# Designed miniproteins, single chains, continued (4), part 68

Each design is a single chain, and the fold is of that chain. pLDDT is the mean over its residues in the fold that is shown.

## One batch from the design tools (miniprotein)

Design m14492
Fold by ESMFold2-Fast:
Structure m14492 (fold): chain A 73 residues (1-73)
Amino acid sequence: TEEELEKMVEGVMEYLEKQGWLTREQLEEALALLEESVREAERLGLPQETIERLREFLDRVRERIEELLAKEE
């Protein structure tokens, strides 16, 4: 559900904060890794429903990171 997706996004953001990944470079690297994992899931032939959920998750994380970067400037 959307609520579960938001919870997962918040978990990732909290993890990045705990790891000290707060610089633009680190956050952009995190996005690149997430994008790569979605491409890998597609390559491995995961169910369409799973891929769709991963893409939604990626989009939400991207929005959160962009918002954080905007606040730093």
Scores: mean pLDDT 73

Design m14494
Fold by ESMFold2-Fast:
Structure m14494 (fold): chain A 62 residues (1-62)
Amino acid sequence: SAAEAAAVLEAAARRRGVTRVTEDLLVELSVKTGRPDLAEALYRELGEGAPLEEALALLRSL
């Protein structure tokens, strides 16, 4: 689900100390959730280097 995807992204960012969405985080999200479509949608909507808070809000709204 989108909530599970958001949790995976948040956990990955916490481990890396990242406050912005990166390609590496989206790749990890794809592998962990089995939902590459969610990672691609997030990347297209926000663009490279978007704030993590915006990414989490978008995923939770899906």
Scores: mean pLDDT 77

Design m14495
Fold by ESMFold2-Fast:
Structure m14495 (fold): chain A 95 residues (1-95)
Amino acid sequence: MEELREKARELAQKAIDALNKGAEVSEKDGQEETAKRLKSMADAARRALEQGDFERAALVIREGADYLMKNSTSPEAKKYAEEARKLADEILELL
């Protein structure tokens, strides 16, 4: 359904934005390697989204959120990880 695809795209974009904000916070906290890996995961999710592969985008976002939650020491970065994970789960439920 076109409306479900539009909703999935909106949720995916918000989740990718959350991962990128988590990467920015991690970088400011001196976790450059964590930030770099997370930005790479966000880019992979964005490419999947551009290809219309919402399931792949959601799975990559979920992986990135879990990675950020495990590797970040910042409460702010973990908040963005929680947001991204919730949005990824919502996308998977729409599909």
Scores: mean pLDDT 85

Design m14496
Fold by ESMFold2-Fast:
Structure m14496 (fold): chain A 63 residues (1-63)
Amino acid sequence: SLEEKLQLTRPVLEARLRANPGDYERLADEFISTFPFEEQERLKKEHRDWLVEYLRALEAALA
């Protein structure tokens, strides 16, 4: 699931946010691109904005 993959990849996402602070939209798009093509369109429409806010909150937790 989306949540399971976020949990498994959290250390990688944290490292990316430390290297490029504020680059939530690019990181969100890169994360979505790791899913099968048939899922990517739905994830972009339904979850991209949520994912950007998730990454913003994750970066805030690193401070």
Scores: mean pLDDT 83

Design m14497
Fold by ESMFold2-Fast:
Structure m14497 (fold): chain A 64 residues (1-64)
Amino acid sequence: MNVRLEITGARDLAALALAIQKIGGRVEMITGDRLIVTVPEDQVEKARELAEAAGGTLRVLGPA
């Protein structure tokens, strides 16, 4: 199952977007400092680590 996530405050959104795609995720939206992405359920923790490494915070929005 895929999970939709919101990431805010990350500094390098292009690098973060590529990293999310490498773990099987998809970028749905980018507005300002906000990214909406979907990732496989087993990659949610990896997505959190990537967001935090980029200086951002991650919220789980629900199933995608």
Scores: mean pLDDT 83

Design m14498
Fold by ESMFold2-Fast:
Structure m14498 (fold): chain A 60 residues (1-60)
Amino acid sequence: SSELHQQKLRLIGEILRLIGEKLDVERDASLSPAQKAARLAALDAQIAALLQQLRELDAQ
């Protein structure tokens, strides 16, 4: 349906934005290795949750 399609596009957009944030963190020379690791772990957890939501919508 159009509604389901729009929900999937929103989730894909959020995932792409978070991937962009990971690249920004990786490139940020002001962050220590420990700070980068912590932020990347948090972003990876968010991406994993959104991918799970996307898979659940795709199964519908």
Scores: mean pLDDT 89

Design m14499
Fold by ESMFold2-Fast:
Structure m14499 (fold): chain A 85 residues (1-85)
Amino acid sequence: SVKTVYDVKQEPGQEKVTIKASTYPTTIVKSVNTIKNLIESEGGKIVSEEITDTSITLTVYLPKDTDLDKFKSQLPSSVTVESIS
C-alpha cells in the first residue's frame, strides 16, 4: 500500500489519533469519504492516510474534547473500527 503524508502541524488543543478500520471492496471509497467528512466536521485534520481495497489507516489531529464513541456510532454499518488510539 502507498502511504500519503500531508504537511499538517498539530495545534494547541488537538490530539494525535490513529484510526484503523476495515470494510468491503465495494464500500471502500464511500467509507473513506464518510470517515474524512466526519473528521473534518469535528474540526480535525488528516496527517496521513494508507488505504487498501479493504483497510483504512488514518492518522489525524482531532480536538481533545472529541467524543470518539459518538464518532464511531456515525460510521456506516459496513465499516468495522479495528482501533482508535
Scores: mean pLDDT 84

Design m14500
Fold by ESMFold2-Fast:
Structure m14500 (fold): chain A 70 residues (1-70)
Amino acid sequence: AVEELAKKYLEAAEEIINAPSEEEAKELEKKYMKELDKIAEKLTSSDAEERRAVAAKYAPEIEALQKKYE
């Protein structure tokens, strides 16, 4: 299910963004990079229409988290 993969992706991203220090955020990024890549690969192999819809639905949340990190 694309939604399940998107949830896992957001959870990992949120943990990275909410890390207490930039150094810890970098370590978490390194740790989760492979898992996020694996999730992304599964998403790209899923139904394109469903993937696009889920990406559009969660894009604002991802952007908000990225702004918080920056």
Scores: mean pLDDT 69

Design m14501
Fold by ESMFold2-Fast:
Structure m14501 (fold): chain A 57 residues (1-57)
Amino acid sequence: SASEEARRLAEEALRAAAEGDGATAAQHWGKAYSLAKQGLADEEARELALRGSEAAG
């Protein structure tokens, strides 16, 4: 559930970044990272959110 949401937000962030919308990408990465930090059991989703957050800003 939370892992799935974080992954969806990450995919939307990557799409926004590819389209040149860094502000929207950063916002989605922030939400994905927040979900990962709050209780994701999935290490992959957490690493993805961290890496994307750094790439976006």
Scores: mean pLDDT 70

Design m14502
Fold by ESMFold2-Fast:
Structure m14502 (fold): chain A 90 residues (1-90)
Amino acid sequence: MSLEELLRRLRETAERLAEAAEAGDFEAARREAEEAARLFQELRPLLSPEDAARLGELLSEAWRAILAGDGAAAAREARELAELLDELLA
């Protein structure tokens, strides 16, 4: 899978994560967060250390919010993740 394909897939996953979290569907949010973590693991060695750190922190924050049952925080972090991915795709 190319860098652009991985970034695009992660962006799509981040959008679904935000939607699930806003809906209060924490089972769906967990599945999307697990997929995001898988995609990020493949992306990490292909990214600059700075971009990898930024993506990793947002994903970590979204995961912590999901575990806390905070859908609004999880959606916010997932949207910031999607915005960062838009920057990397531009």
Scores: mean pLDDT 87

Design m14503
Fold by ESMFold2-Fast:
Structure m14503 (fold): chain A 75 residues (1-75)
Amino acid sequence: GLDAAEELGQKKMKVVAAALKGSEKGPEEMKKAAREKGKELGLDEATVDAVVDAVEQQIALLKEQGLDWQAPAPV
């Protein structure tokens, strides 16, 4: 069955939720919250780091979209 993948997916979602809550305080708190939740759930560091990287990429993409949205008007 998909039971192992489903369990892993749920644990990853809990790490993402913790990271997003931490991100309100900044990137360091995001990483800390994600790592603490990952350790609590028994996830390996590589899996937690992959989740943190994905969240950081999403935040970077949102910032990049913000920069593209504010193109300087020609003077």
Scores: mean pLDDT 71

Design m14504
Fold by ESMFold2-Fast:
Structure m14504 (fold): chain A 55 residues (1-55)
Amino acid sequence: DLEELIRKMDPKELGLYHAEQIKKEGPLKLDKEEAKEALEKRNKELKIFDESLKE
């Protein structure tokens, strides 16, 4: 039912629907986008660290 409706939604409408759901639960848990940003920052730090180890 709901899954079939979501599958038939336009990508734009699907994005808005997910944004609204995340907005309601986001305060309780981290958003995937924020988690992705944290991972990207970690990868950047790892590259800097790797360069600092090379003599």
Scores: mean pLDDT 62

Design m14505
Fold by ESMFold2-Fast:
Structure m14505 (fold): chain A 56 residues (1-56)
Amino acid sequence: SLLEKLREALQKLIEELNRKIGDEFIDQGVAENQRRVKELEERIKKLTDELKKLLS
């Protein structure tokens, strides 16, 4: 069950990343691209923290 929850979270993250890359990451200015990268890093961090919590 934990693995299924992780897969669902990963799929949602991938979908969101794809949307951001397609719609906001391409042809944005450097500052805007850096902000988007930081936002993606925050999401990855949240997922990693959730993984640690579930696996503890």
Scores: mean pLDDT 70

Design m14506
Fold by ESMFold2-Fast:
Structure m14506 (fold): chain A 79 residues (1-79)
Amino acid sequence: MKDELIKQAEELIKKGDELEKQGKYREAGLQYASAGMLYFEAGDNKKAAESFRKASEMFEKAGLTDESEGLRRLSEQLG
């Protein structure tokens, strides 16, 4: 079960990476944040923290400062 969550999170990271490459920062941030939630459910706090940090960076680039700050704080608490 945790392996399935990790696999789903990895697919979301891949989607986020492609969206980031296209400059679609809001959409990339949503994929990375979703991946972070799945890694957290799987008990992988380090990968959850990295995913939330990446989402924070994407939301900052998209001009979503409040969402970026919230995810940065969450990443710091997990990793």
Scores: mean pLDDT 87

Design m14507
Fold by ESMFold2-Fast:
Structure m14507 (fold): chain A 95 residues (1-95)
Amino acid sequence: MEEVEKVVELAKEGKLEEALKLVEELAKKGKHKEALKAAQAILDLGVEKKDPELVETALKAALIVLKYSEDKEIILEAIGLALRAIGELLDLELA
């Protein structure tokens, strides 16, 4: 989706605050699946690059989705993504 691609581009450019702002806009508009996909893409990028700032940004994005979602499936996926981001962040900082 075009909005998810824009979030990933901003994250790749190091514009993490702008990326989070777009995730929050998607979540506020009820586009929770798109916001969750964007958060997942940021996490995958952070893990691939071994970049703790990107992994932390993915955690923040997952928490934004959790804040605005009332869908049980989306909530569980956002919690799972946040827990994965925490685990990856600990691995990067302890290595």
Scores: mean pLDDT 85

Design m14508
Fold by ESMFold2-Fast:
Structure m14508 (fold): chain A 62 residues (1-62)
Amino acid sequence: MSEEKIEELAKKLGVSPKTVRALIDARKAGDEVAYRAGLAEIARLSGKTVEEVEKILDEAGV
């Protein structure tokens, strides 16, 4: 995924680009525990549900 898409996702989710990159890295590594923990943290910080965060990531091709 490009840096521009990571920055766009970070803005949509209201988190830092580093947080989005860490989530993408966890998914690429197949670390489901880290990935799900990251989804929960982003959901908490963004005021969204885990399902809503996951949909936003899926729409972005993550």
Scores: mean pLDDT 79

Design m14509
Fold by ESMFold2-Fast:
Structure m14509 (fold): chain A 60 residues (1-60)
Amino acid sequence: SPLERFKAKLDEYQKKGILTPEQKEALLRAAEHIYRERPEDAESFEKQLETFLEKLAKEK
């Protein structure tokens, strides 16, 4: 599912030290909420978060 794909991405960033376990869980819960309540925003949310995480990875 899209949510499983997103979860795998968050796990990768946690392994790189970009996200804490708590941050990963918070982001996953936010994604689950958006997919359930506002599925039209899910793709935008994923793309914005991916861009943000990529910037963090480059600087840290």
Scores: mean pLDDT 75

Design m14510
Fold by ESMFold2-Fast:
Parts: sequence; C-alpha cells; structure tokens
Structure m14510 (fold): chain A 79 residues (1-79)
Amino acid sequence: SAAAVEAVRAAPAEAQEALARGLELFEGGDYEAAAVEFREALRLAPDLPAAWRGLGEALRALGRDEEAAEYFARADALL
C-alpha cells in the first residue's frame, strides 16, 4: 500500500539499510542472518510493516512458526 511505502521511506537511513540487507539475505536463503537484520531495522524503526513481514518469513523458514505468526500479525496491524 501507499502507507507502507511511505513508512519505509520515512524510516532512518540505517533502518532502511538494515531492511535492504535482510531482504538480500532472505533471498539468498540465509534466514538467521536475515532475521538479525530485520530485528535491527525494527529496533531503529518499529513502524516498518516490511520488516515485521520479513522477520516473520525468516522465522517461519527457521521453523519458529509461533513467533512468525506474532510478527505477521504486527505487520498486518500497521497496514
């Protein structure tokens, strides 16, 4: 959505960089490293739906389904 794009663009540069690194690591299959970067993005900017979704997807890939569900719910609440 436009609101999600706006939230990402309004985030500090460090949060956007961490989100970008997390997405690259996730696409490469390094789910543990991706989760670390998504958590760093959320530490800097907790109102990033893309980072909540990314963290949920990474944790789901790692078999941590209960934690993943909580983060997906957080992402949905921000959209």
Scores: mean pLDDT 81

Design m14511
Fold by ESMFold2-Fast:
Structure m14511 (fold): chain A 59 residues (1-59)
Amino acid sequence: DALEKAEEGQRRAVRGIAAGDAEAAREGSLMAGKGTGELYGEEKGQRAADSGIAAADAA
């Protein structure tokens, strides 16, 4: 469901960033953004995804 997707995505994004795994961090951020979008609306989901992807690309 949306909440589980957001939580799992965020966990994967955080782990990816911590490990320096940009691909895993981007995938997790997209999953978290999708789940957040389903819960709080597309704009918030997109912002969450964009923020996570930017952090992953900077790692």
Scores: mean pLDDT 75

Design m14512
Fold by ESMFold2-Fast:
Structure m14512 (fold): chain A 96 residues (1-96)
Amino acid sequence: NLMEELKRLLEKALEYAREAAKLAPDDPRSQELVQKAMEYLDEAQRLLEQIDDPEEREEALILLKLTGLKIRAILTGEELSDEELEKFREKLRKLR
């Protein structure tokens, strides 16, 4: 199932971003972990293009965008606004 694989890739990207955030910014391991997080996002983007069902592809696009914003928040220490999170939740609810 392409959707399940995409969700797995996004979870891996988040895990690597969280591990990078635990390290000092100048730690070379932090840079490698950030690179791996970005590589998993790129794989998820490629997998999204292979989803034939338009509703599943729209859900995948929303999840990819939300995951990218979460990774940015993790790495920069900025929090996502409640309004931004609710906007994504509403879009996902509309697809179900």
Scores: mean pLDDT 80

Design m14513
Fold by ESMFold2-Fast:
Structure m14513 (fold): chain A 69 residues (1-69)
Amino acid sequence: SAEEEARRREQEEIAREIALKLRVIGEELTIELFSEDEEVVRRARERRAEALERLRPEDRELIERDLAR
């Protein structure tokens, strides 16, 4: 049905958005850990913080726990 198709589309969009945010967080963390340029590191921290802030509280806690290791 059209309603089931709409629900599937919404779920796909949410999953895609979460995946993109996780990818950005991982990329910025890699830059932060391995870059020797202080300005690049600061910028990476800012972008990672923005990405984390846009996550749901539950998802954010999970990712922050993994990053704190």
Scores: mean pLDDT 69

Design m14514
Fold by ESMFold2-Fast:
Structure m14514 (fold): chain A 62 residues (1-62)
Amino acid sequence: SELDRLRRELIRAEAELGLLQMKLWVLKKSNAPQEEIERVEREIERKEEEIERLRERIRELE
Protein backbone atom coordinates (compact mmCIF):
# COMPACT_ATOMS: atom_id res chain seq x y z
CA SER A 1 0.00 0.00 0.00
CA GLU A 2 0.99 3.64 -0.40
CA LEU A 3 0.98 4.09 3.39
CA ASP A 4 3.40 1.16 3.86
CA ARG A 5 5.66 2.54 1.11
CA LEU A 6 5.77 5.98 2.80
CA ARG A 7 6.50 4.40 6.21
CA ARG A 8 9.46 2.48 4.73
CA GLU A 9 10.65 5.69 3.01
CA LEU A 10 10.43 7.54 6.35
CA ILE A 11 12.57 4.89 8.12
CA ARG A 12 15.20 5.15 5.36
CA ALA A 13 15.16 8.98 5.50
CA GLU A 14 15.56 8.97 9.32
CA ALA A 15 18.56 6.59 9.02
CA GLU A 16 20.11 8.87 6.37
CA LEU A 17 19.60 11.88 8.67
CA GLY A 18 21.47 10.03 11.45
CA LEU A 19 24.43 9.39 9.14
CA LEU A 20 24.52 13.07 8.09
CA GLN A 21 24.46 14.18 11.75
CA MET A 22 27.40 11.84 12.48
CA LYS A 23 29.28 13.23 9.45
CA LEU A 24 28.66 16.80 10.68
CA TRP A 25 30.00 15.88 14.15
CA VAL A 26 33.19 14.43 12.60
CA LEU A 27 33.69 17.51 10.39
CA LYS A 28 33.29 19.90 13.34
CA LYS A 29 35.61 17.84 15.55
CA SER A 30 38.29 17.77 12.80
CA ASN A 31 38.01 21.57 12.19
CA ALA A 32 36.96 21.00 8.58
CA PRO A 33 36.56 24.09 6.35
CA GLN A 34 33.43 26.11 7.14
CA GLU A 35 32.19 25.63 3.54
CA GLU A 36 32.15 21.82 3.98
CA ILE A 37 30.37 22.12 7.34
CA GLU A 38 27.74 24.45 5.83
CA ARG A 39 27.19 22.06 2.89
CA VAL A 40 26.44 19.15 5.26
CA GLU A 41 24.23 21.41 7.44
CA ARG A 42 22.20 22.26 4.29
CA GLU A 43 21.91 18.52 3.47
CA ILE A 44 20.62 17.91 7.03
CA GLU A 45 18.03 20.72 6.66
CA ARG A 46 16.82 19.24 3.34
CA LYS A 47 16.57 15.76 4.89
CA GLU A 48 14.62 17.14 7.89
CA GLU A 49 12.22 18.86 5.44
CA GLU A 50 11.83 15.56 3.52
CA ILE A 51 11.06 13.72 6.79
CA GLU A 52 8.45 16.36 7.78
CA ARG A 53 6.77 16.08 4.34
CA LEU A 54 6.68 12.27 4.68
CA ARG A 55 5.16 12.53 8.18
CA GLU A 56 2.49 14.94 6.91
CA ARG A 57 1.66 12.66 3.95
CA ILE A 58 1.39 9.63 6.27
CA ARG A 59 -1.00 11.58 8.53
CA GLU A 60 -3.18 12.46 5.48
CA LEU A 61 -3.51 8.75 4.55
CA GLU A 62 -4.32 7.55 8.10
Scores: mean pLDDT 89

Design m14515
Fold by ESMFold2-Fast:
Structure m14515 (fold): chain A 98 residues (1-98)
Amino acid sequence: EEEELERFRELVRETIDLLQKAADVARSKGAFDTEVAATLAIIGAVSILNESNPDPEESLRYLIRLTEKALEAAQKEGNDEAAKILQEVIDRLRSELE
């Protein structure tokens, strides 16, 4: 449905905003691996927004995987602020699959 697609796209846009915040926090603290991983997740999210016929479930699972890699990097680099933002993204995306 059109309303479901718009809701999905809104979720992806909000996800990009949070990932950008995590990338900005990582950059400000020199957490380079976290910044790179968060940026790759943003690129993935932008690619999903440019799809004419996205599969919402597969797209969300893909974004969760990319964000989990960024969370792992944030944890390894001791960036608790970025890790909290990335965990919020993962929790929100997982809630949409349930």
Scores: mean pLDDT 87

Design m14516
Fold by ESMFold2-Fast:
Structure m14516 (fold): chain A 78 residues (1-78)
Amino acid sequence: KGVEYAREAAERARKLPGEKAKEIAELAEKAAEAVEKGNYEEAKEYLGRALRLAIEAGDDETVRLLARAGEAVLEEQK
């Protein structure tokens, strides 16, 4: 589910070194909070920004988790 995948991505990024990983963790956590509040537009913006940074970092697993979070958010918004 959107919250679960976003939080998993945040926890993973928090364990990695570097400023980019820290920013990914912060954005993913903000996305999870937005989903919990029903703010799906805000959640999509945070997930998109986190996904872009994860792609730039070359972290395929974080990319997969963020993509799954985005899919779940789209399904929950319906």
Scores: mean pLDDT 80

Design m14517
Fold by ESMFold2-Fast:
Structure m14517 (fold): chain A 73 residues (1-73)
Amino acid sequence: MEKIKEEVEKKIKELEELAKELPEEEKEIVNLRIKTLKEQLENAKTEEELKEVLKNAEEELKKVKELLEEIKK
């Protein structure tokens, strides 16, 4: 359980760092998603719930990376 929680925390931290590179409007949207992920992490009581939060964090990370690529174009 702790290992999965640590992985989720690392993904959230990575999201926070990437969000700093976004324009103000996109940054605000991503920060709202980060808040949702942090809330899900705090409310997760089982390993299955933590795995779901990890998947959600990974999906958001992919979306933010796609946004950054679009902005760079």
Scores: mean pLDDT 81

Design m14518
Fold by ESMFold2-Fast:
Structure m14518 (fold): chain A 99 residues (1-99)
Amino acid sequence: MKLTVEQQAELNKPLSEFLKLSLEIFKKNNIRFTGPTPLNREIARVMKRIFDLLINAGPLEELEKAVAELLKLVNTEEYRELAKAALEANRRMRALLEA
């Protein structure tokens, strides 16, 4: 999809906020695909799916399923805020792309 410079700037704001929050959580919890625990690696895989869905403006239903899966693995305040940020970013990005 061909975006204008203004649409790209508006899209970058919610995506940047989500990425910033994700990076802080990853740093605190050592979340990596090569992480030392199976749980750590599963969290990394689900997070990658969320990132792919956000970047590609994937269906909201698929994103909601992915964040629900993430919260089943880790249901902490930080991950609940991350889930809210992901859903908010998707809604804002979709509004810009469909405008």
Scores: mean pLDDT 71

Design m14519
Fold by ESMFold2-Fast:
Structure m14519 (fold): chain A 63 residues (1-63)
Amino acid sequence: METVLTVSGDDPAGRDAFGRAMEALLAGDEEATRKYWEEAQKAGLTVSSTLEQVRAALEAARA
């Protein structure tokens, strides 16, 4: 099964924060993941999935 994650927003700072959140998530840094996820949303970035759904998809991809 394929999960399609849609991200929309034109602010480069929001996209950078989202990238940092994904790196923190892959590293298992829960605090940094939440911090950068919130920064991306504050910059106006819209994500089709919740943080927990993205986490579950990344865990499945690593298995």
Scores: mean pLDDT 71

Design m14520
Fold by ESMFold2-Fast:
Structure m14520 (fold): chain A 65 residues (1-65)
Amino acid sequence: EKEKEIEELEKKIEELVSKEITEESIEEISELFLKIRLLENSEVTAEGYEKLSEKEKEILEEIKK
């Protein structure tokens, strides 16, 4: 269940990145990232973060910047 939710959110992030990045897109990406974090926190899986794609990790780093 959570695995599928996270994967779906990751797909949305990739789709947004493939399109023109706007202020609204950044806000949406941030929201999706927060949802992924909340789902991941319900079960301690630091290893789950390692399974994120390289592109998704780049987006997360940019958002945290």
Scores: mean pLDDT 62

Design m14521
Fold by ESMFold2-Fast:
Structure m14521 (fold): chain A 58 residues (1-58)
Amino acid sequence: MSEEELEELAKIAVDIAKENNVSEEELLKKVRESAEEAGFSEEDIKKLLELIKKELEK
């Protein structure tokens, strides 16, 4: 998956979490589970989680 696609997914995930008042820990766990189910590679999952953490710190 491209970095641009992962960045877009991270932004969408963070926006949804903020609207639903989901904690960082809960969001990261849910995203990891969903990405593993969707067949993402471990490298793509790790990068996606790092991008989500970066978006949450903004």
Scores: mean pLDDT 80

Design m14522
Fold by ESMFold2-Fast:
Order: C-alpha cells, then sequence, then structure tokens
Structure m14522 (fold): chain A 75 residues (1-75)
C-alpha cells in the first residue's frame, strides 16, 4: 500500500546519522507525506527517488529507493 512508503521514509530518517542525510530524509518525509495526502503518487515517487540520490548512507538511500518503488506501483 502507498502508506508503506511513508513508513520506509520514516525508517530512513531514523537510520540517518549525518546532518546532511537527516536533512534529506526529513525533507523527503515532508514531500512524500504531502504527495500521499494529495494522492499524487507519481510526485511522491520522484521526491523519494531524489532523496535516495542525495543520501550518502547506502542504507538510507536503499530505504528511500524502496519507498519510491512502492509509490511508482501505486501511481
Amino acid sequence: MPEEALDLVARALNEAKTFDDIVVATLTLIGVHVAYKDKDYEAGARIARRGAELSTDPKVAELLRQAAEILEKAA
């Protein structure tokens, strides 16, 4: 379900250890949450994909990539 993408982004924020990764994960969570409320899953997927690209921690990037894949399937 698209709601699972929000959980994955929240988990990415919890895994983030650097200031830059925390900022990226936080902004991604806000953007994905807004897109989810608006039912714009395509926008949510793009936001999560960009968050994954900007993340320096491979674990954070993987969680955000998985969130993007869930949103892409829901679009």
Scores: mean pLDDT 85

Design m14523
Fold by ESMFold2-Fast:
Structure m14523 (fold): chain A 104 residues (1-104)
Amino acid sequence: SALEEARESLERAREALERARRAETGEEALRSAERALRSAERALRLAKESGDPEVIELALEAAKLALEAAKIALEKAETLEQILRAIGLILRAIGLILDAELLK
């Protein structure tokens, strides 16, 4: 069901955030933040397709976790390229939060 898939996507976003927190390099933190963002994007797609209020709330939570992972990637960035990539992930995560809020 969309609800079960959204719960799995949220769990993957949480796992990716924890990997970002444990990352020893900017590149590892960025890869983890990108995984969190992909999970949040999947949850948002499920929310848009189902219109289920519970799925919408899960998508919003996943998007917020993706934002936190992107912020950690920015904090751990070691190069200008990594800083710009992290900023891009932050902006994309903000977009997902706004999209999820508009579905309410």
Scores: mean pLDDT 92

Design m14524
Fold by ESMFold2-Fast:
Structure m14524 (fold): chain A 72 residues (1-72)
Amino acid sequence: MGEELLEEALKLLEEAAKSKDKKEALKLIEEAERKLKEAVEAFLAAGDEEAALEAVRRALEAAKKAAEAMEA
């Protein structure tokens, strides 16, 4: 469950980074944040704190790339 939500969140962030429309990119980032939150909660509920931290790390890196793309 958590892994699937994380994969969906990362795909949304990648789509945001490729978006030419800043408004669409922000919408994709907001949806990715929601799915990431659900993924982190699922990992924490399973007792897998390491997976939760790795999910946050990967999402922050992807979000940084998306934000940089929106500034271009």
Scores: mean pLDDT 80

Design m14525
Fold by ESMFold2-Fast:
Structure m14525 (fold): chain A 76 residues (1-76)
Amino acid sequence: SMSLEEAREALEQLRKDLEQLKAAVKAGKVSREDAIAGLQNGLGALEQLKKAHPELAEEIDKLIDELQAEIAELQS
């Protein structure tokens, strides 16, 4: 079981991971395929977090939308 505080920390970590991934892509440090795989893993983590804490659904859905937009951009 995950507490609400732990869930908020996990959400903040996922936001930081997204920003680090964006920076790595811009720097050419990761392939498009690896970046997409990382973003897909992030989507899975966010969906599990939303199931555990539906009270965070609005914040989580906003981050899901950001990850989906990044995947679409990388897929061109």
Scores: mean pLDDT 86

Design m14527
Fold by ESMFold2-Fast:
Structure m14527 (fold): chain A 75 residues (1-75)
Amino acid sequence: DREEALRRLREALDSVVELARQVGSVRVDLTALAEKVGVSPATVSRALRELERQGRVVVERVAPGVVRVSSPEFA
């Protein structure tokens, strides 16, 4: 179910945002997260870009399929 998968993605990304605020930055494997949640890696990437647009995180590509998600204060 797409709606259930998108809810799981939102919950997982909220956890990533909170962890980034506590430790400064978090490394996220887009493929691993996508498989766990049941979405495409492109869907995870788009959701992270939307969070960056909202000013909640800064996203930097560090390797193929791997991004660093940082608190804006530490980016």
Scores: mean pLDDT 83

Design m14528
Fold by ESMFold2-Fast:
Structure m14528 (fold): chain A 65 residues (1-65)
Amino acid sequence: SMRAEIARRAAAEAGIDASDELAERVGRLTHEGRGDLAGALLQVRAGASAEQASKAVRAMIEAGA
């Protein structure tokens, strides 16, 4: 889906290696206004720092994920 592609690109640009399944979930959570939970999931599941997770979620919101 376009949402999953946006999420994958946003995570990659933030230096996060997210699986396709994680990107789909994070993109959906961000679209639902659950950006805080999306960021926490990136930190727990992909080992992202708080700064990386925040950057990725912000990029997803700006791109319409």
Scores: mean pLDDT 83

Design m14529
Fold by ESMFold2-Fast:
Structure m14529 (fold): chain A 62 residues (1-62)
Amino acid sequence: SLVEEAFEKLKKDPTNEQAVFYLYYNGHMSNEEAIERLEKILEKNPDNELLKRLLEVLKEEE
């Protein structure tokens, strides 16, 4: 399934923000978990301006 593939991608590459968004918007990841995972990704790549903007949006959605 696409959900299994997304979890597999995160296992292989925990910096895959697309997999986090896919799982969140399809109801397989909580807003809190998505934010935590994306913040950890941003810590490893702090110059990712797009990820900063997406984190702001997620924090406003809940």
Scores: mean pLDDT 78

